Designed miniproteins, single chains, continued (5). Designs and how they scored, part 89

Each design is a single chain, and the fold is of that chain. pLDDT is the mean over its residues in the fold that is shown.

## One batch from the design tools (miniprotein)

Design m19084
Fold by ESMFold2-Fast:
Structure m19084 (fold): chain A 99 residues (1-99)
Amino acid sequence: LPAPVRLLVLDPDEEVRREALALLAEAFGDELTLAGAGSVEDAIRAVRETGADGVLVVARSLSPEDRARLESLAPVVVVRKPFSREELLEAARRLMERV
């Protein structure tokens, strides 16, 4: 099997971020290595330090400037709040296809 895709989940809401990480781990298991970040700056640091393959942003909105900063480092997919389990998993699948 190929190496697991490294996904970073960015959400400033600790509780929602924890739930998203748990849902992704349950659905994809060994296919993903997962990490979380609470800010754009933390996400940039994590991508630079770990070499994440993609960033999944869970947010009500993401500024064009912040999106451009993240996309300069890795593919980005945005899931808008509020989201369903299916929307989250579909976003992760799209991101996995882009890496």
Scores: mean pLDDT 82

Design m19085
Fold by ESMFold2-Fast:
Structure m19085 (fold): chain A 73 residues (1-73)
Amino acid sequence: QATKEELQAVADEKAKEFGVKAGTFDKLANAIEDYRAGKTTVTELVQAGQELVNAGLVTVPQIQEIRVALENA
């Protein structure tokens, strides 16, 4: 039920909360939108989150918090 704009707003808020650059979570927000729409797999969703952890931008617990926030938006 969350619109693309609502998911982007949550992604931007979490970027500010965790002190990272605006747009950092846009790819993850898009992956969650696509997963909810049946357009992508859980593997691609996990990879989007893992890419952020591998880049050193966030920790695994922070990815879990962002995922929950986006899924509940």
Scores: mean pLDDT 76

Design m19086
Fold by ESMFold2-Fast:
Structure m19086 (fold): chain A 60 residues (1-60)
Amino acid sequence: SLFEQFLRRVEEMIEENKDASEEEKLDRLGRLVQEGAAAGLTPEQIRRLTNHALERIEEL
């Protein structure tokens, strides 16, 4: 699904940027969220994607 594709992209971004600053991670997340919305993710899916990413960033 489109949502699963963006969820994988978020995980890849977090792993590739795990040593980056929190600000850089959040900026990259913001861009992925914008791309997801443009690609057709619903507001509910965007919220779920964002919450998942924020939880993952907090773990690092």
Scores: mean pLDDT 83

Design m19087
Fold by ESMFold2-Fast:
Structure m19087 (fold): chain A 62 residues (1-62)
Amino acid sequence: SSNEAQANKLLAQSKELIAQGKFKEGFALADQALSLLPSSQRSKYASETVGAVLLSIGDSLD
């Protein structure tokens, strides 16, 4: 759907910001992207955003 295409674009931009260490801005875009998706898909996309944050900081050790 068109909403899905827009959400994917926003998520790509969100991940780029997160990779640059701009977590606040990245999460804001991710939240906007999730708002365009049905509730059944939101958890999956939210998990992908968290994954991008963990990869960006390079530290998730025990």
Scores: mean pLDDT 73

Design m19088
Fold by ESMFold2-Fast:
Structure m19088 (fold): chain A 80 residues (1-80)
Amino acid sequence: STKEQVIKLLEEAIEALKAGDVEKAIELLAEAALLVRQSDFPPEVKAQILRLIGEAVEALNAGDYELALEKLEEAKELVK
């Protein structure tokens, strides 16, 4: 399902960040965001997930990896 695919991409992005692979994490987050935009999730849930992914990417660009991880874990919880 789309839900399982989004969760998998978010989990892989979290693992990439823990391994120090920021570029891979950003690539995986871009793929997750695309799937969320194309999904049948409720509009409000879709907007919240996309906001959290966007905030995680901004945190990564700022070097705040702890904040990025927090945002991605929150995004996973919304998808479940």
Scores: mean pLDDT 88

Design m19089
Fold by ESMFold2-Fast:
Structure m19089 (fold): chain A 96 residues (1-96)
Amino acid sequence: MEDLLNADDPELDIAVTLSGGTAKMAVTTTKSKVGATFEGPGDDVVAQLLPLMEAARKKGIKVNVTITFDPEATFEGLSGEELAAALEELRARLAA
């Protein structure tokens, strides 16, 4: 993850897919097209999202987040308060 923040890319695309108790997070640089994928228990994968976004913010890198609840819902273009609300919904679904 941290290696992606050393690229000369001004933007990151982050796609999180939650399917039951499992989540997949794909992180891609928008200019160089370098990516990394994380898959595992939903809470473990979601816990990596906020530190990654905070690190990107400190480096001035714009982050585009898409969250998909398979099969129920997709949330796109999340930032700030909208992202916080979506992450709380993710945590609630993982706890249920």
Scores: mean pLDDT 67

Design m19090
Fold by ESMFold2-Fast:
Structure m19090 (fold): chain A 86 residues (1-86)
Amino acid sequence: AEVEAVVAEIVERLAAEAEKLDPSDPVAKTAELTLRALAELEERGLELVARPARAYLRTYLETGDPEAAAAVGEEELARLRAEAAA
């Protein structure tokens, strides 16, 4: 229930912020909004979801390689799981 409320607030805020982003580059606009959403989820304690997804998206935007992006995302998830288990 709490997670759903947090996600709804983030979506509503990002919809308002979408108008401020460059409409001439829809890929960059979508990536910017997604990275902001993931950063906000991390700040609210949803790191196990947010950090791997953000690592994936950032690497994909930088390299254009989904396999490299998936590897980075999996490494970040493994790091978080190890930190949680320690």
Scores: mean pLDDT 68

Design m19091
Fold by ESMFold2-Fast:
Structure m19091 (fold): chain A 68 residues (1-68)
Amino acid sequence: SDEMLEISAKIKEAVAAKDLEAYREELLKFARESLKEFPVENTSEEEALKLLEEGVEENVKRLEEKLA
């Protein structure tokens, strides 16, 4: 979708800017939009979002470590 493409571009911008806050926010937006367009099979939206939020935290940690 256009929304996911825009968010993806902003994620790349946040990485280039070394902006962990922007990176986290855009990853969370991407996760929410992705779940809306591509629901995870046989799980509630709430449960799927929690798993995606966990993945976002892991990605932020990896970027933080790379920037150190």
Scores: mean pLDDT 79

Design m19092
Fold by ESMFold2-Fast:
Structure m19092 (fold): chain A 59 residues (1-59)
Amino acid sequence: MQVKVQEIAAALGLQLDNAAIDLLIEFVGDDLNALLAELIKLQDYVGPQITAEDVRKLV
C-alpha cells in the first residue's frame, strides 16, 4: 500500500514522508479511492509538502 500511496502522491506532485504515508493508511485504510480523495484534500489545505502532523489534523 505505501508504494501505491507514493505513486498517487507523485502523480499529484506531492511530497510525503514515510510517517505521513503510514498514518494516512492507518486512518483511511487500504481503499485506493479514499486515499486519493484524502491526498487531494491535503494538497488543497496544506500544499505540496505534507507531514504526519498535517495528516493528524486534517484526516
Scores: mean pLDDT 78

Design m19093
Fold by ESMFold2-Fast:
Structure m19093 (fold): chain A 61 residues (1-61)
Amino acid sequence: SELRRRLGEVLARLLEAVSADPSDEALKAVAGELFRLLEDPNATDEELEAAIRRGEALLAA
């Protein structure tokens, strides 16, 4: 799935950001959400798109 590929790319970037600042609880929480959705075979396209947007917004901050 293109959405799952994009979510995985955003998750990888979030994990790099967490590695740079492990004390950032917001970064860890959002990375955890994306990881759970990536592993959930029942996750909807709407949930994947919303999670991608949240991760991208956090990385742009």
Scores: mean pLDDT 84

Design m19094
Fold by ESMFold2-Fast:
Structure m19094 (fold): chain A 67 residues (1-67)
Amino acid sequence: DRETALWLIDQLGRAQLSPQEAEMLGGIYKRFSDDAEVQARVEAVLAAQADPAAVRPHFERGLASVP
């Protein structure tokens, strides 16, 4: 649910994202595409990465995994 998604985004944002974590974040972003807070928090986590370009392909795989 939304609360679980926000909790996961918070946990994932505490460190550098692994490929699997970036995919998970992409799935959350797609599932909550109409939730401005979820969208903003995911974007903040991505922007805070040391190499955002390296995580982008994995994030996009997560987007593609959700119908």
Scores: mean pLDDT 81

Design m19095
Fold by ESMFold2-Fast:
Structure m19095 (fold): chain A 100 residues (1-100)
Amino acid sequence: MEKVIEEVKKLVEEFRQKLLEALRSGNLDEARKIVEEFLQKLSELMSKAKTKEEIDEIRKVITEGVRKLALETPDEYRAELARLIQELFSKLNEEIEKLK
């Protein structure tokens, strides 16, 4: 399971960097695509999780990554970021419920 958690950490870091770049460039279509690609890859990784503890660790990694992203995002993009993050957590909770 350590391997899955490390893959999630890498995915979250890549997501954070790509989304910040898209938001700074004002490319909202690219930002949406980045969120969709992240959710697809995350869903595949979560399907490999075998225990509730692993799912909880994945959720913790995502939450921490989102916290860092929010701190680094300029004020002018906060509203768009908030909408994207709300959709992200909605989809994440849906995937977690499927694994219970």
Scores: mean pLDDT 76

Design m19096
Fold by ESMFold2-Fast:
Structure m19096 (fold): chain A 55 residues (1-55)
Amino acid sequence: MQKLKEELEEVMEKAVETALKIRKSKNPSQKDIDELMKLNEEAARLARELEELLA
């Protein structure tokens, strides 16, 4: 359980950092956009697993 929470926090931090990088960029790369989408999907998955464990 604690590892899932730590992983979720780390993924969320990376997602925020990637989103901020995209917002600052005048020509955001497709790679950065794909990484942000992947991070958001991973965060949603981890959040669901945590919710199921806590239910």
Scores: mean pLDDT 79

Design m19097
Fold by ESMFold2-Fast:
Structure m19097 (fold): chain A 60 residues (1-60)
Amino acid sequence: MSDEEFKKIKEEVEKKFPEVKLEKVGDTLIVSSKNPKAVMEAVEWIRKTYGLKAIGRLET
């Protein structure tokens, strides 16, 4: 995906899930937060909405 596409997705995701941070590694999105429920919900929403590979990380 392009950097512009990633930026738009990042803004939408972080607006919808304010406790979440979104990063990109290759074509995979990394969803991180201290709140595991927010991580799971954001990962599922990204996969359903964009059809992209997304994985969750819990911040320590």
Scores: mean pLDDT 81

Design m19098
Fold by ESMFold2-Fast:
Structure m19098 (fold): chain A 93 residues (1-93)
Amino acid sequence: MESVREAIEYVREAIKALLQGDVEKAWEYIRKAEEALGLEPPKPDETPLEAIIRVLDALRARTPDPDDRIEVEELLAFVYMIDSIQKKEQENA
């Protein structure tokens, strides 16, 4: 499943764009990952972080290779870490 590897690479680029504060670029990579997996387009109120989690969840279900599954799990852990930091900043602001 070559599209699985491409989607993982697009998710990495989306996360990188988010870390740089480029939300628009992150959405471009999320859309590419969704297209590679044949997923539906994002909801109007969906955040980039929520969309990345949705794509990673689909990758977990479709990835036959154990090494690729570990990589997807690592990316999910990283995304949950970002979500935790964002929530903590909002509560302490």
Scores: mean pLDDT 76

Design m19099
Fold by ESMFold2-Fast:
Structure m19099 (fold): chain A 74 residues (1-74)
Amino acid sequence: SAEDKLIETLERFVEVLEKRMKENNGVLPEADVETAEIILERLKKILPTLSPDNQKRVEEIMKRLEELIEKSKA
């Protein structure tokens, strides 16, 4: 489904950001932080419209994005 493809794309995106942060001494570039914040805001709005299984997947993605943003702004 389109929803599954979106979630798979988001999972891959978060993996790339986590790897980039690891390779960049725990800090993401400002542009990546801004992109993560925009995605996180959009995910918060769509979360209630998703199936229960996909809500769990998206909540995990959101947690990982929040951690990346918080660590980069500290």
Scores: mean pLDDT 86

Design m19100
Fold by ESMFold2-Fast:
Structure m19100 (fold): chain A 77 residues (1-77)
Amino acid sequence: MSERAAEAARNRDYEGLRKLMAEIAATHSSAETGLAAQAAIDAAREAAREEGLDEKEVVAQVNEAILKGVQEGVRKA
């Protein structure tokens, strides 16, 4: 799951990341959800740095997708 979250974040697929984080939060432990969220943030930072993008903007969008997804998923757990 962390690899899938990292891939979505790396590709700036914020809607896919939100959906994936909701699935993870609903079906996995809080620790596993945290690991997936951290993997997504780390992947987004590295991709933004490699591509010369604004890391702050990219990380903010990734954090918003994670927050929305996790909140949606925990309501279903």
Scores: mean pLDDT 82

Design m19101
Fold by ESMFold2-Fast:
Order: C-alpha cells, then sequence, then structure tokens
Structure m19101 (fold): chain A 98 residues (1-98)
C-alpha cells in the first residue's frame, strides 16, 4: 500500500499491485519525492506481468538512480521489483522485522 508523504521520506512506499494503475501512482509519488530532495524506498509488484507494468517499474528504478546521482540519500533510496504480491508481502515483513 502507498504510505503518506511524511512517511515516504523515511520509510518508503510499498505497493502490492492489484493492477497497473497502482504502479503508475507509485511512479508519480517517486517523481514528487525526488523533486523535494527526499529519499524514496519502493517495492513494485505484479499480479500479472504485463509489458506496461514492467516499463513503469523500469522508470521508477531510473528515478531512484537519478536521486542517488544527485546525492539524495535520505535514510535509503531503494527500488525493488517483486514478481508477485506474495513476494512483496515477504519483503515488507523482512523490512518491518529489521
Amino acid sequence: EVLPPDELGNKGAFIISEDEEVAEKLKKQAEELQAKGIGVRHVVTFKEATEEARETAKEIHELVEEALARGIHGEEVVAKIAPSPEEAVELLREWLER
């Protein structure tokens, strides 16, 4: 699920994708946070691996790489792509248990 902007700067955004629209919303949030110089952490999942969803995930990864190149580190700037909702849940559990 997408977190509020205040939490995204420190915690990141975690998306369990129900459809391609969710991936597009994540991309928009990543762009907005990078414009503010805030570190981002995202997990994008695919309920079905469509070409459009993969392209959106690739663009999110490129935004993360640009943030790192500009020296935007925050707590952590990470983009991870999980091939299924089940893997996204597992990644969330791992991060919460840290």
Scores: mean pLDDT 50

Design m19102
Fold by ESMFold2-Fast:
Structure m19102 (fold): chain A 86 residues (1-86)
Amino acid sequence: MEEEELRRRAAEAVRDTAAAYGKIIKLNPEKADEYLAKMEEVARDVQRHLAEDPEGAARLAETYARQAKEDLEKVENDIKKKIEES
């Protein structure tokens, strides 16, 4: 796979991760500090790998994006349960 394509995939996955974390913060503002710290970790990890292993960086970023989606789903489910209890 071309390095340019791998960098594009990593960038898209990082943006997806940031979008999911942004939605979590919007739904639960008390978690803002936690998810901002997670975003800094994602950026640092992906940047480290991009220099030495662009393919690994893309896979790592895609793993973070998947985990961020799972976190968002859990937050949405918790809110839904709270609404249903009212």
Scores: mean pLDDT 83

Design m19103
Fold by ESMFold2-Fast:
Structure m19103 (fold): chain A 95 residues (1-95)
Amino acid sequence: SLDDILEEIRALVREIQKYLSPEQQARLEAVVAEFERALRSGDIFAITKAMVRLLGELTEAYLEIKKNHPELVEEMKEKIKRLSRLAVEAVRLVE
């Protein structure tokens, strides 16, 4: 279900957030909430915009973790890859 996928996305985001500043944590939470609202609206253009913003914030999170915690880079790549796959699956469920 969409709610199951969103729960898994939120869990992965929380794991990533542990290594981010409070400002970056807040930005990531905001784009995840925007993505959820867009999915529930069923508006494919809103979903596309929200997905681009989500991927942008995930990219910034990855770069910050790479800078401050280089030992976690491979783990973060796998988490972001899984999160991106889940985001695509969520879009397919509402299409």
Scores: mean pLDDT 87

Design m19104
Fold by ESMFold2-Fast:
Structure m19104 (fold): chain A 81 residues (1-81)
Amino acid sequence: SEELQRILDLLKAGKFDEARALLSEMLGVPVLAVTLVGDNQILITVPAEHVDEAIERAKKLPGVKKVEKVSDRQVLVEFDL
């Protein structure tokens, strides 16, 4: 939950590359982009070959409420903070 809060704080501060790198480390998959799309919602872009892995890994993170596949490369993650 502290790491997820840090990602949200970085995104709100416009530190997209730092948030992307931290999220990539947490998920164990390459993250190409991350954007804040709601107060507790992020949109993650990954290579298409890693999207299913990203979904499975995101579902296992503490403080994740919902994970949804948006496209062949994009995952929506909602946090319960």
Scores: mean pLDDT 85

Design m19105
Fold by ESMFold2-Fast:
Structure m19105 (fold): chain A 83 residues (1-83)
Amino acid sequence: MEEELEKIKKEADETAKKVYDLLVNNPEKKEEAEKLKEDFKKKMQLYLDNAPTEEMKQVAQDGIKKVDEAYEKGLKEYKEKKA
């Protein structure tokens, strides 16, 4: 259980960072960033739908927000670096 929560938090952090990095440093890979975001959100939705505890639901929700925010920031940076 503790391992699962840590894993979810770590995956959220890693996914958010990777999505942001792909968008700002590799603008040609915007589609890959979108897929990473979508896959992570689908995974988190499964945890939300089946989570037996409020703690797991909270961690999954926080993860989704973190990745969404990283994607939004990355898109803004992507527009500047597209040139």
Scores: mean pLDDT 77

Design m19106
Fold by ESMFold2-Fast:
Structure m19106 (fold): chain A 89 residues (1-89)
Amino acid sequence: MEQEEIEKELEKAIKEDPRYEELKELLERANALAQRQHDAGEVRPDDEAEIKRLQEEIQRIILEVAKKWAEKKGDEELLKDIEAAEAKL
């Protein structure tokens, strides 16, 4: 239950962040490339590399927004978890 509340608050923070439009554009691009591969019936190495790059950029933006949100909230444990996730990118 607490985890679901944290996820809802984070979703709201992401939607209210100025980078939400950038995040939506990256998600649309990743989805379009994935759909193109599905429709073509073949996986192109360049398209796979671009999808991976877009996914990494999407994760980076989400973690940056989450970090800012955690800092504003003063949640030091959540901030540490986010920083650990960023270090794995």
Scores: mean pLDDT 75

Design m19107
Fold by ESMFold2-Fast:
Structure m19107 (fold): chain A 91 residues (1-91)
Amino acid sequence: SEGEELLRAAAEAARELARLSEEGPPPVERAIGLTLRALGDIFGAELAGAKVSEEAVKKVGEAGKYALRGDSKKGAEAAREAARLLEEDAE
């Protein structure tokens, strides 16, 4: 479904944020862009009728906040968990 495709896209954005954060603090523009892309795709998925877990949304937000603060390790962990939860929600 469209909602499932959007959740997979959100998971891909979270996975990219995780990869960048694993190498250190990501550039601010990329951290913002990937976080907003994931949140936008989540919103679109919910509008398309997909059920998204509260924890997945929370982890996307945490990943973005940690990335912007330069807490790259915590950012990577939150982003990996967000991607995992979003992939589960897409099933």
Scores: mean pLDDT 88

Design m19108
Fold by ESMFold2-Fast:
Structure m19108 (fold): chain A 67 residues (1-67)
Amino acid sequence: SASIVRVETTDPVTGQTRTSTIVSADDLAGIDQLEAQIRQLQREGRLTPDEAAALLRNLAAQKQALE
């Protein structure tokens, strides 16, 4: 399976709430699907290059664990 989860985190110093995107996959097909989706969102300008790179690094680590 594969998932993209948006998580709200409250900064304990400022009290501001921020939304973080977390990606998780437990099989290679799910990783490939999420990688394609992240790259598409980056091309559409919905993710910055830095955001896309961070998510892709997370998926690459998960892919290595499955391979």
Scores: mean pLDDT 71

Design m19109
Fold by ESMFold2-Fast:
Structure m19109 (fold): chain A 120 residues (1-120)
Amino acid sequence: AEAENYFNQLDEALKNGNLDEAKTIFSKILQENIDLINYQDKNGNTLLHVFAKNLPNIPENQIEEAVNLLKQMILAGANLNIQNKAGKTPLQLAVEALTQLKREDLAKELQDFVESEKAA
């Protein structure tokens, strides 16, 4: 119930391009329910899968802030390598979305960030 509520809230906020609401939801998860950061729903999706899939719905002038929020989620312990039932990871979904948005610079930045975190 709690995990499903966060998934639904994050999906709705992001579908509407509301990055500020997504930041608020993420902050609440960190403070109250950090155990949900890698929780998989019935389709194998984590909160990061939901976030990454909705990147194209975020306003162009906020897309860099959205990538920074993904980096904050990773620093909080979110795992970008979890596969959903379609065999997709959050990292793959984010890179695909950023490439479609013609922001290959941000896709590379995110990939480089993930590699840095593995080396630390």
Scores: mean pLDDT 84

Design m19110
Fold by ESMFold2-Fast:
Structure m19110 (fold): chain A 55 residues (1-55)
Amino acid sequence: MKKSMMEIYKEIKEKYPEWSSDEHLYLATDIYLSGNEDLSKPLSIDEVAKLLAEL
């Protein structure tokens, strides 16, 4: 992934402010740690949101 953990976290918070900070952190961490080569590139915020909704 090109994005840092913090960048992903902030984007998730901006997209889904109604979710808890724990949810945002878990989702950002999962995406960051997995790398998600096929899912994160060229993954947009909307696509990240879809993955998060599936988790």
Scores: mean pLDDT 62

Design m19111
Fold by ESMFold2-Fast:
Structure m19111 (fold): chain A 92 residues (1-92)
Amino acid sequence: SLVQELVKLQFRLIAAAADIFIGERLFEKGRKDLARKQYQDAIRLARQNLADLEALLARETDPTLQSQLQKLKSRVQELIRRAEEGLARIEA
């Protein structure tokens, strides 16, 4: 169902955001290898959400739900950007 898919998306969104937060704290403490793993996990979760959101957007005909899904997609893309920036800082 749509509700089950949205719950799954929200869970992964929260998990990805938590991974980025933990990764940032680990990087500040010089734990670069652990920070890298957190950022990589965040990207994996966010990319899975992006794929699921694109599939939902392709099927959705309700304009209000389309708008809400697009906002979720923007949030997921921002998490990918933040995690990729975190990885870039580790490799610098």
Scores: mean pLDDT 88

Design m19112
Fold by ESMFold2-Fast:
Structure m19112 (fold): chain A 91 residues (1-91)
Amino acid sequence: GEAEKLVERAIELAEEALRLAKETIEEIKAGKISKEEAEKKILEAEILIGLAKIQLGVAKLLGASEELLEKAEKVIEEAEEAIKKARELLE
């Protein structure tokens, strides 16, 4: 139903954030990106995670299953860990 579609959207947003964070980590390690551009990509990934959390919150209110919510939460956590790692590389 609609709740399941919101969970799927949250997962897609979190997967995009994870991709951006991982790409940024690789670019930082390779010396192929400026600190300013890396910070911009990290901010974009953080915004995507914020949107994913909003979608997941609405899905929970609409009665999405615990199994689907847990699946989305896991991808969000993986993306947040990658974002944190990217941030630490810029310190």
Scores: mean pLDDT 90

Design m19113
Fold by ESMFold2-Fast:
Structure m19113 (fold): chain A 67 residues (1-67)
Amino acid sequence: SKKEKIEELKKKYNELVDEITRAFRELRQAIAEGKPKEEIDRLQARVSELVKKATEVWKEIEKVYKE
């Protein structure tokens, strides 16, 4: 059903938001500690990838909600 699909997508979105929050915290900590640029770039790339995934899930939620 539409409701079940929305709930599954919301669960996936919330899981991605939690991962983004943790990844962003790791990024901020690495910057604060003066970690090498290569490590900071890797962490930035991870955050960007997770945001892209969350955006795609958001688009799917909108698609299911749109009538």
Scores: mean pLDDT 86

Design m19114
Fold by ESMFold2-Fast:
Structure m19114 (fold): chain A 80 residues (1-80)
Amino acid sequence: PSKEEIEGEEAVSMMRMLGSVSILSIKKTEDPKQKEEEARKSIELLTKAKKKLSEKVPSYAEKIEKETDRAIKEIEELAK
């Protein structure tokens, strides 16, 4: 694989890991108001990470966004 493919796959893996950690943290939060606040903060952090990684590896931006959107959707469902 090319250097760009390696960096792109690493960026996708980083987003997947960040999403998983955020989801686990929210699942461990028992207070409904704190859960909603943690969800909001996690969505902001994931959105910033998506922008940063997409700027670093533009050719993988769509894959990075797809992984980020999956995590955000699950977080939004958990915060209901």
Scores: mean pLDDT 85

Design m19115
Fold by ESMFold2-Fast:
Structure m19115 (fold): chain A 79 residues (1-79)
Amino acid sequence: GEVEVELEANSREDAERIGKELERYGRSLGEAEVEVEGTKVRFVLRKENLSPEQVAALLLYAIALTIELGKGIVSVRLR
């Protein structure tokens, strides 16, 4: 399975921090890719058996990061 999360940060520096934290967390679960462009962060997690609980945990972590460093989650896509 695959989950893609797009987030908006308060600044470019905060976007880079969000990206690094999500990449680190995602790599602990499976294959993770991060793209940072300005204040936008796109994160993709790929895992053969991606559970709803793992998706929920990732989204909660992303929300926690945006409370401190960003505006919030822009989109979530599951594949």
Scores: mean pLDDT 87

Design m19116
Fold by ESMFold2-Fast:
Structure m19116 (fold): chain A 100 residues (1-100)
Amino acid sequence: EKLEELKERAIEIIRRAVEIIRSTDLEGKSIEQQIGLILRLIGSELDIRLSKNAKELIEALKSAKETLQEIASHAPESAKGEFEELIKELDKLIEEASKL
């Protein structure tokens, strides 16, 4: 099913984001705030996994994108481009899901 393919691709994007943030110190964020952002990404993976239709998937992807945008806004220049690329990949998945 096309929906399952999009969900798997989204989960891989979230997992890559978690990997990058674990090795990155966010500017202006406490350790607790950074852990909170990591937990929000993990929650996004669960929401994506549990989505039953294109509408629910799009809602989960938009939420994940908001979290990544917040992370990117606090990322050092060395990591900012990586998060911006992941945001672009999520935008492509949102567009593809909207065609289901």
Scores: mean pLDDT 87

Design m19117
Fold by ESMFold2-Fast:
Structure m19117 (fold): chain A 90 residues (1-90)
Amino acid sequence: EPVARQIIPVHNDPEFARRLLEELRANPAPNAHYVVVDLGDTTGATELLLRGLDELGLPHSLVRLPGWTLEDFRTPEGRARALAAARAAV
């Protein structure tokens, strides 16, 4: 069963995490696996997102990518590289 993997980069933006969880509560994606990428978050946004995904029963994993920034995720190519790096890390 192919699972769509969605990359969620997190860095010091708890409001983004809240808005994303609100969207997922309203419109949960079937067969999606959420890859939460911690970019050195210090605000608790990563923990908030992980807890929310768990409460919603949505499959997720946590990956830490040292040296990466939100800029690296602005393009589809950047997001693809991040997913490849996350897969290589496990």
Scores: mean pLDDT 74

Design m19118
Fold by ESMFold2-Fast:
Structure m19118 (fold): chain A 72 residues (1-72)
Amino acid sequence: MKMYDLAARFPGPIPADLEARLRAAGARNIFLDEETRLVYATVPESGVAAVREVIAAAGGTILQLREAEPLP
């Protein structure tokens, strides 16, 4: 399964439930940088649409979405 690296920026504070919503959409390796209001995650191909919707609904802007190489 293809994995994607996602980076998104938020105009205000990152929502407290964002990580839980991203995990529900299949996201992994979620990192929330509250100082820069940036969110990073690794998303399976099947979860890309759901993760995009979660970020857009939370007011975030996707800065980067690229195919990631799965190195365990």
Scores: mean pLDDT 79

